# Ledger of designs, part 46: designed miniproteins, single chains

Each design is a single chain, and the fold is of that chain. pLDDT is the mean over its residues in the fold that is shown.

## One batch from the design tools (miniprotein)

Design m1684
Fold by ESMFold2-Fast:
Structure m1684 (fold): chain A 59 residues (1-59)
Amino acid sequence: SMSQIIQNGQRARDTAVRMYQNDNLVRGTVQGLRDWGLTDLADQTERDARRLRRQRLLR
């Protein structure tokens, strides 16, 4: 169902954001979410990962 696809996408997003330093995982997750039609989640995942990388540089 679409609800299960969205829930699985959210779980994948959470993992990719937590592991933002793993560029291959982040890129793969973003592409997978786009392929599933979850474009908003993909964009949010990319922005959140980039934000965390920037915050690390400011520390």
Scores: mean pLDDT 80

Design m1685
Fold by ESMFold2-Fast:
Structure m1685 (fold): chain A 58 residues (1-58)
Amino acid sequence: MEHVIASVETADPEAARAAALAKAAARGLTPVGPVHTQQVTDDDGTVVTTAVVRAVPA
């Protein structure tokens, strides 16, 4: 079981989710369970969304 993490410089949680799922697929992993997202705004106003998903070998 792996935790796949991806961050994107956007307020769009779907973009972060898509990045995490693409990363899992590129590693030959199948996502298991929900994708968790968290958003942080930096001092310069840049919004970063991070997605985390559990995955297992396909």
Scores: mean pLDDT 80

Design m1686
Fold by ESMFold2-Fast:
Structure m1686 (fold): chain A 74 residues (1-74)
Amino acid sequence: ADYSGKRLVSASEIQNILRKKGIEATLSQVREALRELEKQGLVDLVEMNGRTVAVLPKSISIEELADRVAEILA
């Protein structure tokens, strides 16, 4: 698959954004929320070197993705 020109964000980056917003989530909880968002067609998930990475469309920011993860974890 060609991911050139697309933004990649790791589950750990999302976890860090959530922590800055006062939301405590384990890396496993973030990965499970990302799988639910993938089922909704919002993101594509790729495994790279044992890490879960989300492929973002240009229309969605990393902050917007983190907010969607937070909604699933609520």
Scores: mean pLDDT 78

Design m1687
Fold by ESMFold2-Fast:
Structure m1687 (fold): chain A 82 residues (1-82)
Amino acid sequence: MEELAEKAVKVILKAAEEADRDTQIRLIGHVLGIIGALYEGDKEAVIAEMERAVQLLRETLGEDSPYVKEAEKLLEEMRKEA
């Protein structure tokens, strides 16, 4: 989980560079949520924050974005580990 979450945070932060400021703030909020859930050992909360981040990326960058595809793949691997 921790390695997958680290990869997910990196993907989300790179995607945030392509987003407007308001979306960047929201994406950073979800990144902080993922990190907080990891410190608490709450795998379900990590997945929930990741699901929200992926949805925001889809709405902002579109379904065909390579960032969205990579984030969705990481979310699937997180679900398999939880």
Scores: mean pLDDT 82

Design m1688
Fold by ESMFold2-Fast:
Structure m1688 (fold): chain A 90 residues (1-90)
Amino acid sequence: SKKEELILKVFEETVKEIKEFLQKHADKETFEKVSKKLDEILEELKKTKDVEKAIKKMKEIANELKNPKVKEGMLEAIEILEETIKLIES
């Protein structure tokens, strides 16, 4: 559906923004590890269309981050993503 395509686009844009944030504020190891996990979540979302599961997995990744500023920045991006999806589904 057009809503599913728009939701996927918003996820792709959010992942890009998180990667750019991590590149500036996280160490290389954290950036590479989280980027890979985010790409895996996007590929799963494309196949399953399970938005709730994708958001849950992104939050789990963010909550495992040891740097408080990096963790909070990623959680803020995920919160904006959730609010944007609610607007699309309304």
Scores: mean pLDDT 88

Design m1689
Fold by ESMFold2-Fast:
Structure m1689 (fold): chain A 60 residues (1-60)
Amino acid sequence: SVILLAASKEFGISVETLEEYKRRLTVDGVPEEEIKEELMKEYGLSEKEAEGVIGALKKA
C-alpha cells in the first residue's frame, strides 16, 4: 500500500508491522486507543504521531 509505505517512511515503522497493526485495528477489533498507547510505548511516538499512524491505517 502506498499509504502504508508513506507512513513507514514518516514514522520509522516497517510496512510489515503497519500491516499487522492495520489487521489488529480493522479485522481483530482492537480499540484505537489501545493501538495508540502501544505505538507511543513501543516506538516512542508522540500522541499526535500515533494519531497520524492510526489515520494512515484507516485510509489504507
Scores: mean pLDDT 85

Design m1690
Fold by ESMFold2-Fast:
Structure m1690 (fold): chain A 70 residues (1-70)
Amino acid sequence: SMEEIIKKIVDEIVKEAKELLKTLSFEEVAKRIFELFEEKAKKYKLSNDEYTEAYELLNEKMGEILEEYE
């Protein structure tokens, strides 16, 4: 389902972000993860609504990671 695809995209990006945060600044990681998100959104041909849903979920998960690092 598309919901499973959105979850998979977000989970994969979050996993990569956690690895990158071990060596890179948050600013550099944010740039790289959003570039990766745009690439995956195009690859899976997300609609505007699905893109918005995935983007909101990604921002929520990244916010949780930021709180854990403070």
Scores: mean pLDDT 82

Design m1691
Fold by ESMFold2-Fast:
Structure m1691 (fold): chain A 91 residues (1-91)
Amino acid sequence: MVEEIKKKIREILESELPEEEKIEKIVELLKEHGNEAVEALRELHEEGLLSDEELRKILLKLYEEQLKELRERGADQDLIDAVERAIASGK
């Protein structure tokens, strides 16, 4: 699977798509394939086909989407709101 995912990521990187769309497609592959897609991304970075800046943007987008997904699935939103209110109103 790693080689197949690596080929897909490479095709996305070499495409004429806008940067944000490339990042979205790569993040989707990371979400679908997990560790195998992370390994493919790492190998492309080691080969110089993916810059440090591009890798950072992809990982930041992945973390942002994972956090949003956890919140949308009802993870600790009430607790987060309570903590934010406690900070805002002062101890």
Scores: mean pLDDT 72

Design m1692
Fold by ESMFold2-Fast:
Structure m1692 (fold): chain A 98 residues (1-98)
Amino acid sequence: MPLIEQLREKGRELAKLVRDEGGYEKDAEHIESEVDRFVAALEAGDTQAAARELTHLIMLGFAVAVDLELQGKTELAEKVLKLTREISRLGDEAIAAS
């Protein structure tokens, strides 16, 4: 699977998890938007913009995970964190391949 396609799939999985199990509709929409901005920057050859959008996406995922942990939703927080780390890895690989 192409790195961009894998990242989009993981981004959709994260947004769905955050929306459906976390109840964070606005954060889920923001995750989807950041994935689209990352891919657009990468396709435009703007690796600096891609790195910035990836950083924003990762920070958002971590912020949601922290909030879920503070609510006692530890298992859900760990799932969000795992997906966020996988997106980070895929994004870094996609930038390096640019």
Scores: mean pLDDT 86

Design m1693
Fold by ESMFold2-Fast:
Structure m1693 (fold): chain A 55 residues (1-55)
Amino acid sequence: GEADELLEKAEEAIEKNDKNKAATYLNDAFILAVEEEDEDLLKKLNELANKLLKL
């Protein structure tokens, strides 16, 4: 779904060390995951957010 695509874009942005794009994609993915009540996706997004914070 759209949230999974945003997760992949956020992961790519983190790999490229683009903090601003990663944060934007991550925020958009969180909004969709909360709306869809996708607990598994929310866990993945939280793990990715922790990686972003360490950049």
Scores: mean pLDDT 82

Design m1694
Fold by ESMFold2-Fast:
Structure m1694 (fold): chain A 89 residues (1-89)
Amino acid sequence: AKEEIEKLRETARALAAGQPAEIIFGPSDEDIDRLAKALKEAGVTGEELAEWFREQAARAPHPGRQGALDSLAEVALRAEEKIKEEEKK
């Protein structure tokens, strides 16, 4: 859980720096569910993580990597939505 969030932050930093990076969470429902669980266990909100990714994207000198970071922010927001849906049930 905490390890997954830290690895995701490492991926975002690598993308911003123009280095090779492995994307471990995609836009699939399965990956969003995995990220939602990791966020809960780490005590981090998807909104906080998404804002941090957008900050990394804004500071990235490479436009293609900005798009990848924006995609990670979207996945983080969708994971937060999933958490809120689970709390409502």
Scores: mean pLDDT 74

Design m1695
Fold by ESMFold2-Fast:
Structure m1695 (fold): chain A 84 residues (1-84)
Amino acid sequence: MEEAKKELEKLEKEIEERREKLNKELLEELKEEDKKLEKLLKEGKITKEEYQKEISRKIGEILRRIGDLEQEELEKLKEFKKKL
């Protein structure tokens, strides 16, 4: 019983740390991409449609990375449940 509680606490911490790291990386990447594309749009180097397409692509990448992390978390929780 005590070992199961310690394993759960460790898993919770690992999930929190992975989510924090990913959230920080994704927000920084999105802000960087938006700033870059906004500059190109303002300079007339890309169209509004190209801006929207590139932002949509970046959001799609972000959603996939979140989905991958959620799937990894689900598998870790599923494996822990099997030990109970």
Scores: mean pLDDT 83

Design m1696
Fold by ESMFold2-Fast:
Structure m1696 (fold): chain A 55 residues (1-55)
Amino acid sequence: SSSELQRKLAEIDRQKEILDGMRLIALAVNDESSVKKVDEQLKKLDEEKEKLLAE
């Protein structure tokens, strides 16, 4: 893979790690609405990652 592709994948993975942390906090405070919003953002990041890998 190109260095640009690897950089973009690393940035997506970094954002997913942040969202995973936010999800754990939302679960700890029983905020189901925030959990759903985080899950939607994680899904979008997974879709972007798949698009990059399909190139």
Scores: mean pLDDT 86

Design m1697
Fold by ESMFold2-Fast:
Order: structure tokens, then sequence, then C-alpha cells
Structure m1697 (fold): chain A 76 residues (1-76)
């Protein structure tokens, strides 16, 4: 389980970083940009901690923010 959570975290960071880059270039909402940065930071800290529960919580937060960004792009 922990190994899968760490793999999911790495995949989420890659997706979040790409989304952040694209939205910054497009001049998207600053609040959404800040949430993307926060999601990346939380996952990085969780991975560094090695705490399974912290990684799970950070992954969930990151997934929600990534979904919010996808909705923003679809409605723009």
Amino acid sequence: MKEQLEKDARTLIEALRETLRELEEEGADEKLIERLREAIRRIEEALASGDVEKIREANLYGAVVLLEAAVYKALS
C-alpha cells in the first residue's frame, strides 16, 4: 500500500506541476495557482516524511485541486 501511495504521489506531483505551468502561462486565477502550489508542497512534504497517512491525505488534496483545475480549463 505505501509503495502505491508513493507512486500515486509522484504521478500527482507531475500532473500538478504541468497544470501549474500551463495555467501560469495563461494568466489563470491567482487563487487556483496558489492552491496548485500548496498541493505540490503538501505532497512533497508528505513524501519526505514517509508517513502513510500524511501521503494519503496529501494525495487526496492534490487530486481535488487537479480536478478543480480541469473544471476551470473546461469552463474557460
Scores: mean pLDDT 85

Design m1698
Fold by ESMFold2-Fast:
Structure m1698 (fold): chain A 62 residues (1-62)
Amino acid sequence: VERGNRLFAQGRYEEAIREYERDIRRDPNDAEAWLNLAKALAANGQHGEAARYGGKADELRR
């Protein structure tokens, strides 16, 4: 998630999305990666996908 967070902080949302997707492929139980993907998608205007993946992050925290 570190690389994705750095890209997100720079406003590079599409690149941040790709890094978070890579993090999820390595560890699909990483709730933080799902949450960060949702935030990056929302910042990129993809609100429907952001809501879906935010819900996945919440599910994994339980």
Scores: mean pLDDT 77

Design m1699
Fold by ESMFold2-Fast:
Structure m1699 (fold): chain A 84 residues (1-84)
Amino acid sequence: MIEVKENDTVEEIRKKLAEALSKVPGITPEEAERLAQRLADAANAWGKTIAELDAKHGGMTEAEARVAVYNALLALLKRSGLLE
């Protein structure tokens, strides 16, 4: 399974997502790259928003929030049957 970490760059996370998505039947490598890029962009934007909200409670850094959003998106993909 894909695992993303706090110290992973956006590019490293995108690459991990693209490799995993390319293993899903019916998805071409080009489609996997496009989906990975869109998910990386979305997670980066949401991670920033979550970090700003959670900072009031002494919570997440932007990096921690970004990883949490990526993991949530991966869980949704698995539940949708797009990823195992």
Scores: mean pLDDT 65

Design m1701
Fold by ESMFold2-Fast:
Structure m1701 (fold): chain A 59 residues (1-59)
Amino acid sequence: MKKDYLVSEAATALVAGVPEDEVREWLREKAKELGMTDEEIDEVFARAQEEAERLRQKL
């Protein structure tokens, strides 16, 4: 549930044109609060990029 939320928020930010570096920093901060590892952050970011790509293709 929490990871799905982070993926959705990050994907929305990427679609809105927020730089990848800023989205990744935001994810790192939120993931640290949630007790996630660096590997889990990378996984969430990768899923967010896939979701953003999917959303862009539908537009």
Scores: mean pLDDT 78

Design m1702
Fold by ESMFold2-Fast:
Structure m1702 (fold): chain A 62 residues (1-62)
Amino acid sequence: GAMEQARAFLEQLGAQLAAKVEAATGLPATATVTQVDARTLRLTITAGDLVYEAEVDADELV
């Protein structure tokens, strides 16, 4: 469904962003996607003590 498609897209985007953060910081970077409600996904990127979070409407991704 639309949520699974949006999650897959955001996971790909998160992986690309994590790779860029890793290159910029020299620290291992991890991206995770969590569903926070029926329409909202949260992308979390961590690199050491650095944490970036963004919430996105799944309907905007598909």
Scores: mean pLDDT 81

Design m1703
Fold by ESMFold2-Fast:
Structure m1703 (fold): chain A 111 residues (1-111)
Amino acid sequence: DQVKKLLEEGIKKYEEEIKKDPNNAEAWLRLGELYYELGKYEEAIEYYEKAIALDPDGPIAPDAYLNLGKAYYKLGEYEKAIEYYKKALALDPSNGGAEENLKEAEKKLKE
């Protein structure tokens, strides 16, 4: 699987970056995104939480909260997904991705 190989190569790259600088919030965010693409949502959540802990109000925080919401949505945790989408929108009200994902998660709670 060519896609899986590329994702695993990316994981190795960001793991090496984190080993050199464990305070690199962007590297933790990118590592989480790669684990999400592999369908490893619980691990993705841990890495997104680490990114937010390092930079809770910085430039990566809206994307990290959006991605936390997406990972919880994939796990069927729709109420948690809604909470994190709302946090992403509070930091960036113009985030159309968070707005659409919020609507989809709210729809799931009605089903």
Scores: mean pLDDT 87

Design m1704
Fold by ESMFold2-Fast:
Structure m1704 (fold): chain A 55 residues (1-55)
Amino acid sequence: MSLAEVEAALRALLGRFLSPEEVDALLATLRAQTRGDEEALRATLEALIETLEAS
């Protein structure tokens, strides 16, 4: 699955609880924390999706 597809899935899940602006801010923070490493970002987003789906 592409990074864009993983991001879209996370946006759909978070959109149930957060405004679009809050989702954008959270994703920007996660991108900054992974310092441009796309694989680290993908792994972080996938782990967050699994955590949210398990909750």
Scores: mean pLDDT 79

Design m1705
Fold by ESMFold2-Fast:
Structure m1705 (fold): chain A 100 residues (1-100)
Amino acid sequence: AVEYLEKGIEYAKKLKELAKEEEMKDLLVRHAENGAKSLKEAKEYYEKGDKRKALIELASAGLSSLGISSIITVEGGSEKIRKALEEFNRYLSEADRAIL
């Protein structure tokens, strides 16, 4: 569980940096930042044994992912950004399954 949350945080940070590099909407940068923050909180709750709060924060990161996906769908996005989003979503799903 912890490894998947940490990888999710890494890819949220990569999404933020790629969005800045490619001059994407500020809203995408904010969604990536919020995703990273939610996953950090999920990790803290999980390490304290609070699985319910960890899952709520993980769901919040999932909403951030939907926001990023919507912007990429409308504006387009590089292969790098799309792959980083795919990895982010994969680690969200793996973390959800591992915490349950």
Scores: mean pLDDT 87

Design m1706
Fold by ESMFold2-Fast:
Structure m1706 (fold): chain A 55 residues (1-55)
Amino acid sequence: SLGQQLHEIMEQLESGKISGKEAAERIGELLGVPVEEAENAEELQKKAVRALLSK
């Protein structure tokens, strides 16, 4: 599911397994919209929501 894939990406960012840039790119691919880089999962989630709402 989309929600599970988003959660996995956020967890990888929080654990430091991937960079904020890589996390934003992966989420952008899943959502079909460009997502801005973020320093942490909370900010990345906010940017992803804004990207979806701007669609």
Scores: mean pLDDT 79

Design m1707
Fold by ESMFold2-Fast:
Structure m1707 (fold): chain A 84 residues (1-84)
Amino acid sequence: DEEARKRLEEAAKEAIKLAEEALKKKDYRTAGEHYAAAGSLYYLLGKYEEAIKLYEKAIEAYTKAGDELGKAIAEKQLEKVKKE
């Protein structure tokens, strides 16, 4: 369904905006969460290149936050996408 796919893409773009706003506030954990969410949405859309970039941004944000668990989870999601 093209409309459903468009809604997922809009949700992913909104998550990216929220992540960018969190980065401006140096809220790195929240930025990581939003980038990871956007990565998952692009993965569902079959846009693997975009999903990879977003998971890489999530890993960077979690690293800055000192969130080792968030980083590890995002790294596992990145590995899954790269195997597609």
Scores: mean pLDDT 89

Design m1708
Fold by ESMFold2-Fast:
Structure m1708 (fold): chain A 84 residues (1-84)
Amino acid sequence: MEEEIEKLIQKLRDIVLNDGNLEEARKYADELVEKVKNGSVETQKKALKLIDELYLEARERNPQGADVLGEAALKIEKILKEKE
């Protein structure tokens, strides 16, 4: 799970930092959220931290890509709150 999550975050990074296809970014973001939903709380916290870090970097370069990351982060936060 962790290795798959890191690969999805790398794909999202490559797309959003290089002004790539937003529909492709949303597809990988949704895939990330689904994998995170089936992971442990520790995996969910790690994924949220990584996506938040990418969001902060992306918001200065690609606001539309940053919005995709922000939506995924909100979904992961909801998953974490439901398991507490």
Scores: mean pLDDT 80

Design m1709
Fold by ESMFold2-Fast:
Structure m1709 (fold): chain A 57 residues (1-57)
Amino acid sequence: DVREQIIRDSREALERLRAELERARAAGDDVAVSSLEFGILSQEVEIDLADVSARVR
Protein backbone atom coordinates (compact mmCIF):
# COMPACT_ATOMS: atom_id res chain seq x y z
CA ASP A 1 0.00 0.00 0.00
CA VAL A 2 1.32 3.43 -0.99
CA ARG A 3 0.18 4.93 2.32
CA GLU A 4 2.13 2.33 4.31
CA GLN A 5 5.23 3.11 2.24
CA ILE A 6 4.77 6.87 2.79
CA ILE A 7 4.48 6.34 6.56
CA ARG A 8 7.60 4.13 6.57
CA ASP A 9 9.64 6.57 4.47
CA SER A 10 8.47 9.53 6.59
CA ARG A 11 9.49 7.75 9.80
CA GLU A 12 12.95 7.10 8.32
CA ALA A 13 13.18 10.80 7.34
CA LEU A 14 12.11 11.75 10.87
CA GLU A 15 14.93 9.63 12.35
CA ARG A 16 17.46 11.36 10.06
CA LEU A 17 16.11 14.81 10.99
CA ARG A 18 16.43 13.98 14.70
CA ALA A 19 20.06 12.98 14.17
CA GLU A 20 20.70 16.29 12.35
CA LEU A 21 19.01 18.15 15.22
CA GLU A 22 21.37 16.58 17.77
CA ARG A 23 24.37 17.57 15.61
CA ALA A 24 23.05 21.15 15.33
CA ARG A 25 22.55 21.31 19.11
CA ALA A 26 26.09 20.04 19.68
CA ALA A 27 27.39 22.76 17.30
CA GLY A 28 25.35 25.49 19.06
CA ASP A 29 23.64 26.45 15.78
CA ASP A 30 20.37 27.93 17.11
CA VAL A 31 19.09 28.76 13.60
CA ALA A 32 19.63 25.19 12.39
CA VAL A 33 18.03 23.86 15.60
CA SER A 34 14.88 25.95 15.02
CA SER A 35 14.70 24.93 11.35
CA LEU A 36 15.16 21.23 12.17
CA GLU A 37 12.58 21.37 14.99
CA PHE A 38 10.07 22.78 12.48
CA GLY A 39 11.05 20.10 9.95
CA ILE A 40 10.51 17.36 12.53
CA LEU A 41 7.08 18.78 13.47
CA SER A 42 6.12 18.97 9.78
CA GLN A 43 7.16 15.33 9.22
CA GLU A 44 5.20 14.20 12.30
CA VAL A 45 2.08 15.94 10.93
CA GLU A 46 2.56 14.28 7.51
CA ILE A 47 2.92 10.85 9.16
CA ASP A 48 -0.25 11.44 11.22
CA LEU A 49 -2.21 12.63 8.16
CA ALA A 50 -1.06 9.64 6.08
CA ASP A 51 -1.96 7.22 8.90
CA VAL A 52 -5.42 8.76 9.36
CA SER A 53 -6.06 8.66 5.58
CA ALA A 54 -5.07 4.98 5.44
CA ARG A 55 -7.42 4.10 8.33
CA VAL A 56 -10.51 6.16 7.35
CA ARG A 57 -10.23 6.00 3.55
Scores: mean pLDDT 76

Design m1710
Fold by ESMFold2-Fast:
Structure m1710 (fold): chain A 82 residues (1-82)
Amino acid sequence: PAAEREARRRALRAEIAQGLVRIVHGVMELVRDRMPEAELRREEFRILQKLYASLQSDEEKAALKAELRRLGYSEAEIAAIE
């Protein structure tokens, strides 16, 4: 039924949001030694802020925040991304 397809699409969008956070975090880790830490943190937060702003649903936003917490971001850092 249509409701099951929509539920699967919502779950997939949440998984994509979590995956994008992991990609950003991984890229920042890979370039850690190539940039000053302050510049690296500024770029990381800029990208994460744009990613958060691109999300349309509260479910995607909640999934993104949950992944940030899992990766060790503080509540203050997560608030700065919003």
Scores: mean pLDDT 82

Design m1711
Fold by ESMFold2-Fast:
Structure m1711 (fold): chain A 55 residues (1-55)
Amino acid sequence: SALDVAEELAELLARRMRLSPEEAAAVRKALHQLADSGDPQILATLRELLAALRA
């Protein structure tokens, strides 16, 4: 789901950037809000970003 993409993105970003717990929570919240928008362009961008980070 879109929320699963947002959650995985949040985890990867927190890990790669070594974010504090507060920063990680803020990023997770922002990504979940973007996923909840239902905008197809936003969802496509989140999926592309996840793919790039996993490459």
Scores: mean pLDDT 83

Design m1712
Fold by ESMFold2-Fast:
Structure m1712 (fold): chain A 60 residues (1-60)
Amino acid sequence: MIDPKKLEEEAEKAEKEGNYEEALLHYLSLIMYYLKKGDEEKVKEYEEKANKILEKIKKK
């Protein structure tokens, strides 16, 4: 079951704990959810978050 509120909370928690791969997966799921919903602002918000996390993973 996809709960965007819970998914966002889990993504933020993973990011703060340094679990970047897990956080990235959750943000990608949020992007897909909001793309289907047509929420362009939310898609952009989570794309920015996902990109920053991806950069952190690549730098290691």
Scores: mean pLDDT 80

Design m1713
Fold by ESMFold2-Fast:
Structure m1713 (fold): chain A 92 residues (1-92)
Amino acid sequence: MKIELSEREKRVLEALAEKRSATAAELAKELGVSQSTVSRTLKRLAEKGLVEIDEETNTYRLTPKGAELLLEWVKEDPNASESLKSAAEGYL
């Protein structure tokens, strides 16, 4: 499935892959952006089925679909780290 993602959406997925689970505040701190920006991005990713929210802990994590999509472009990116590839594969 061809899903078009913004650069910010890709960055959020990469950070979630490495952390396995994170709040919007933790992702905002990691990415150097506002919590509002991250929350809006996470909502869009959830609408696409790429992330899910644990309502009890208010944390987000990748779905298998999100991990597969991340691996698809990360494997084609020569600047992608081996650690990021391994983290994403851990969701499959």
Scores: mean pLDDT 74

Design m1715
Fold by ESMFold2-Fast:
Structure m1715 (fold): chain A 100 residues (1-100)
Amino acid sequence: SVSLELSAPDSVKGGGTLTVTATVTGDKPAIVTISLYKVVNGVPGELLASDIAQVKPGESFTFTFSGLEAGETYLIIATAYDADDPLKKLASAEKEVKVV
C-alpha cells in the first residue's frame, strides 16, 4: 500500500512563495501530481498550476509557487498514482492556504 502526506503552511503573505511538500510512504514508487486551484465563492475554481514527479517510498516532491494574491484562498490537491499503472489512484491529500 501507498500513503501520501501533504505539508503546506496555513497562510502565506501576498506576493510571497508557497512551498508544498508531498511525501510518499509505502512499499512501491508512485507518480505524484500536485495541483493548485484558486478558491472562488468557497469552491475550487480553475487549475492554476500543476507539477508531476515519480517519488520513491520515503522520498518527497516539492512544489513551489509565487505570486499568490493577497486576500485569496488557494486549494492544493496532491494525488499519488501507481508508477506501474498510472490509471490507478493510490492516495490523495488536500490543503487550503490563505493569502494575507
Scores: mean pLDDT 86

Design m1716
Fold by ESMFold2-Fast:
Structure m1716 (fold): chain A 69 residues (1-69)
Amino acid sequence: MMEEVRRRAEAILARLRPEAEAALAAGDRARGRALLLEAARAGIALAEELGLDPEAVAAARARVAAAEA
């Protein structure tokens, strides 16, 4: 279950991240950054709901905080 759940979360983020990066490459820095942060938050929420490891959730939150800085 954990492997499948983790892969689903990664797949969701992998889909959203390329779109955000494409927006960034097109010169939409604010939009790309906002989409990246939104995707990260969505991934964190999904991981929490699915009961993944707290360690992974904490790491994801730290990455979002770093991206916001």
Scores: mean pLDDT 71

Design m1717
Fold by ESMFold2-Fast:
Structure m1717 (fold): chain A 57 residues (1-57)
Amino acid sequence: MTREQLREAARLANEGRLEEAARLLRSLGFDGDHGGTALAAFGAKPEAASAVGRMLA
């Protein structure tokens, strides 16, 4: 998994493109809480990271 892909997922989440962010994270092998935590670490807003994490659960 690459840092650049996680940054792209965080950008998508911050733009409200939650389903695209979740799809990218699934392709990288992330699930629920782990995906949300990774997004927050790479600059996603807390609300966006939480929403994507719930979509992955």
Scores: mean pLDDT 79

Design m1718
Fold by ESMFold2-Fast:
Structure m1718 (fold): chain A 66 residues (1-66)
Amino acid sequence: MEFEVRTTQSVAAKTGLVLRLMGIPGVEVERVGEDVFRVVTDLSPEQAAALAAELQAIPGVTVREL
């Protein structure tokens, strides 16, 4: 599953988010813009949906399934 993640958070919060995502087995993060990340995952559909929901719950973060 693949997501576009947009964030308006501080630089420190963005860095923390990227490090958190990179720490998840089967998750790859690519920076495609200043505030835009592409997240590619080989997780199960259920696990990927749960991850997307967790990210969407973070203030200043918008998640879009690709």
Scores: mean pLDDT 78

Design m1719
Fold by ESMFold2-Fast:
Structure m1719 (fold): chain A 87 residues (1-87)
Amino acid sequence: AAERALAALDAAIAAAKAGDIEAAKAAIREAMKAIDELGEETGQYRLVIGAHFLLLVAGVYLDEGDLEGAIEELEAAKELVREAAEA
């Protein structure tokens, strides 16, 4: 689950860097699914909730055209996913 979440987040970051808002949003949805699975596997629900919040904020930045802001939030979500997987 962690590897799938990180791969989806990397895809979202790549799409955001390319300006592909729809691809970035699709990758964020896949990341959310994988993060939910990670929470079920690890019990690290606080880190999972934090990652979900960051992904929601990234989606808002994408809707506003703030690609840099979206990328920062996606990178922060990757850190929480790695922390949840290491716990």
Scores: mean pLDDT 82

Design m1720
Fold by ESMFold2-Fast:
Parts: C-alpha cells; sequence; structure tokens
Structure m1720 (fold): chain A 74 residues (1-74)
C-alpha cells in the first residue's frame, strides 16, 4: 500500500506546512512543503503552500514559479 500511504503522508505534511504559514514560520513551511512534493510531485496544494511560504520570505520570483506549477497541476 504505497499509493494511499504516500498521499496520506503528503497530505499531513501539507496540513502542518499550512499551520506553519499561519504562525509565520515560513522556513518551516518551505521544508514541509518540499518534503510533500518529494513524496507526491503532483500535489497541487503542496506547490501552493510552497509558493505562499516563499512569498512570506520575500522571494516573489520563486513564489510565482511555484504558483504557476500548482495551477498547471490542478
Amino acid sequence: MDEDIRRGIADILVAVSKLGLERGDYEGAVKLAEKAIEIEPDNADAWRVLAEAYRGLGDFEKADEYEKKAEEIA
């Protein structure tokens, strides 16, 4: 059971990453979102969270890149 468990882990990482964004922990949010993308590269929510985290860090070029990636996947 690799498909379902992989998606479950990615979903948990995205959820925790979103909590990091709410707390202003942008660096932590990046780390968790990157790990989710490593597990599930087609997870649009993970790419969106990564874009939001980089926007919080002031890296607007990366934020735009990852937001476009999320839109392409979604």
Scores: mean pLDDT 82

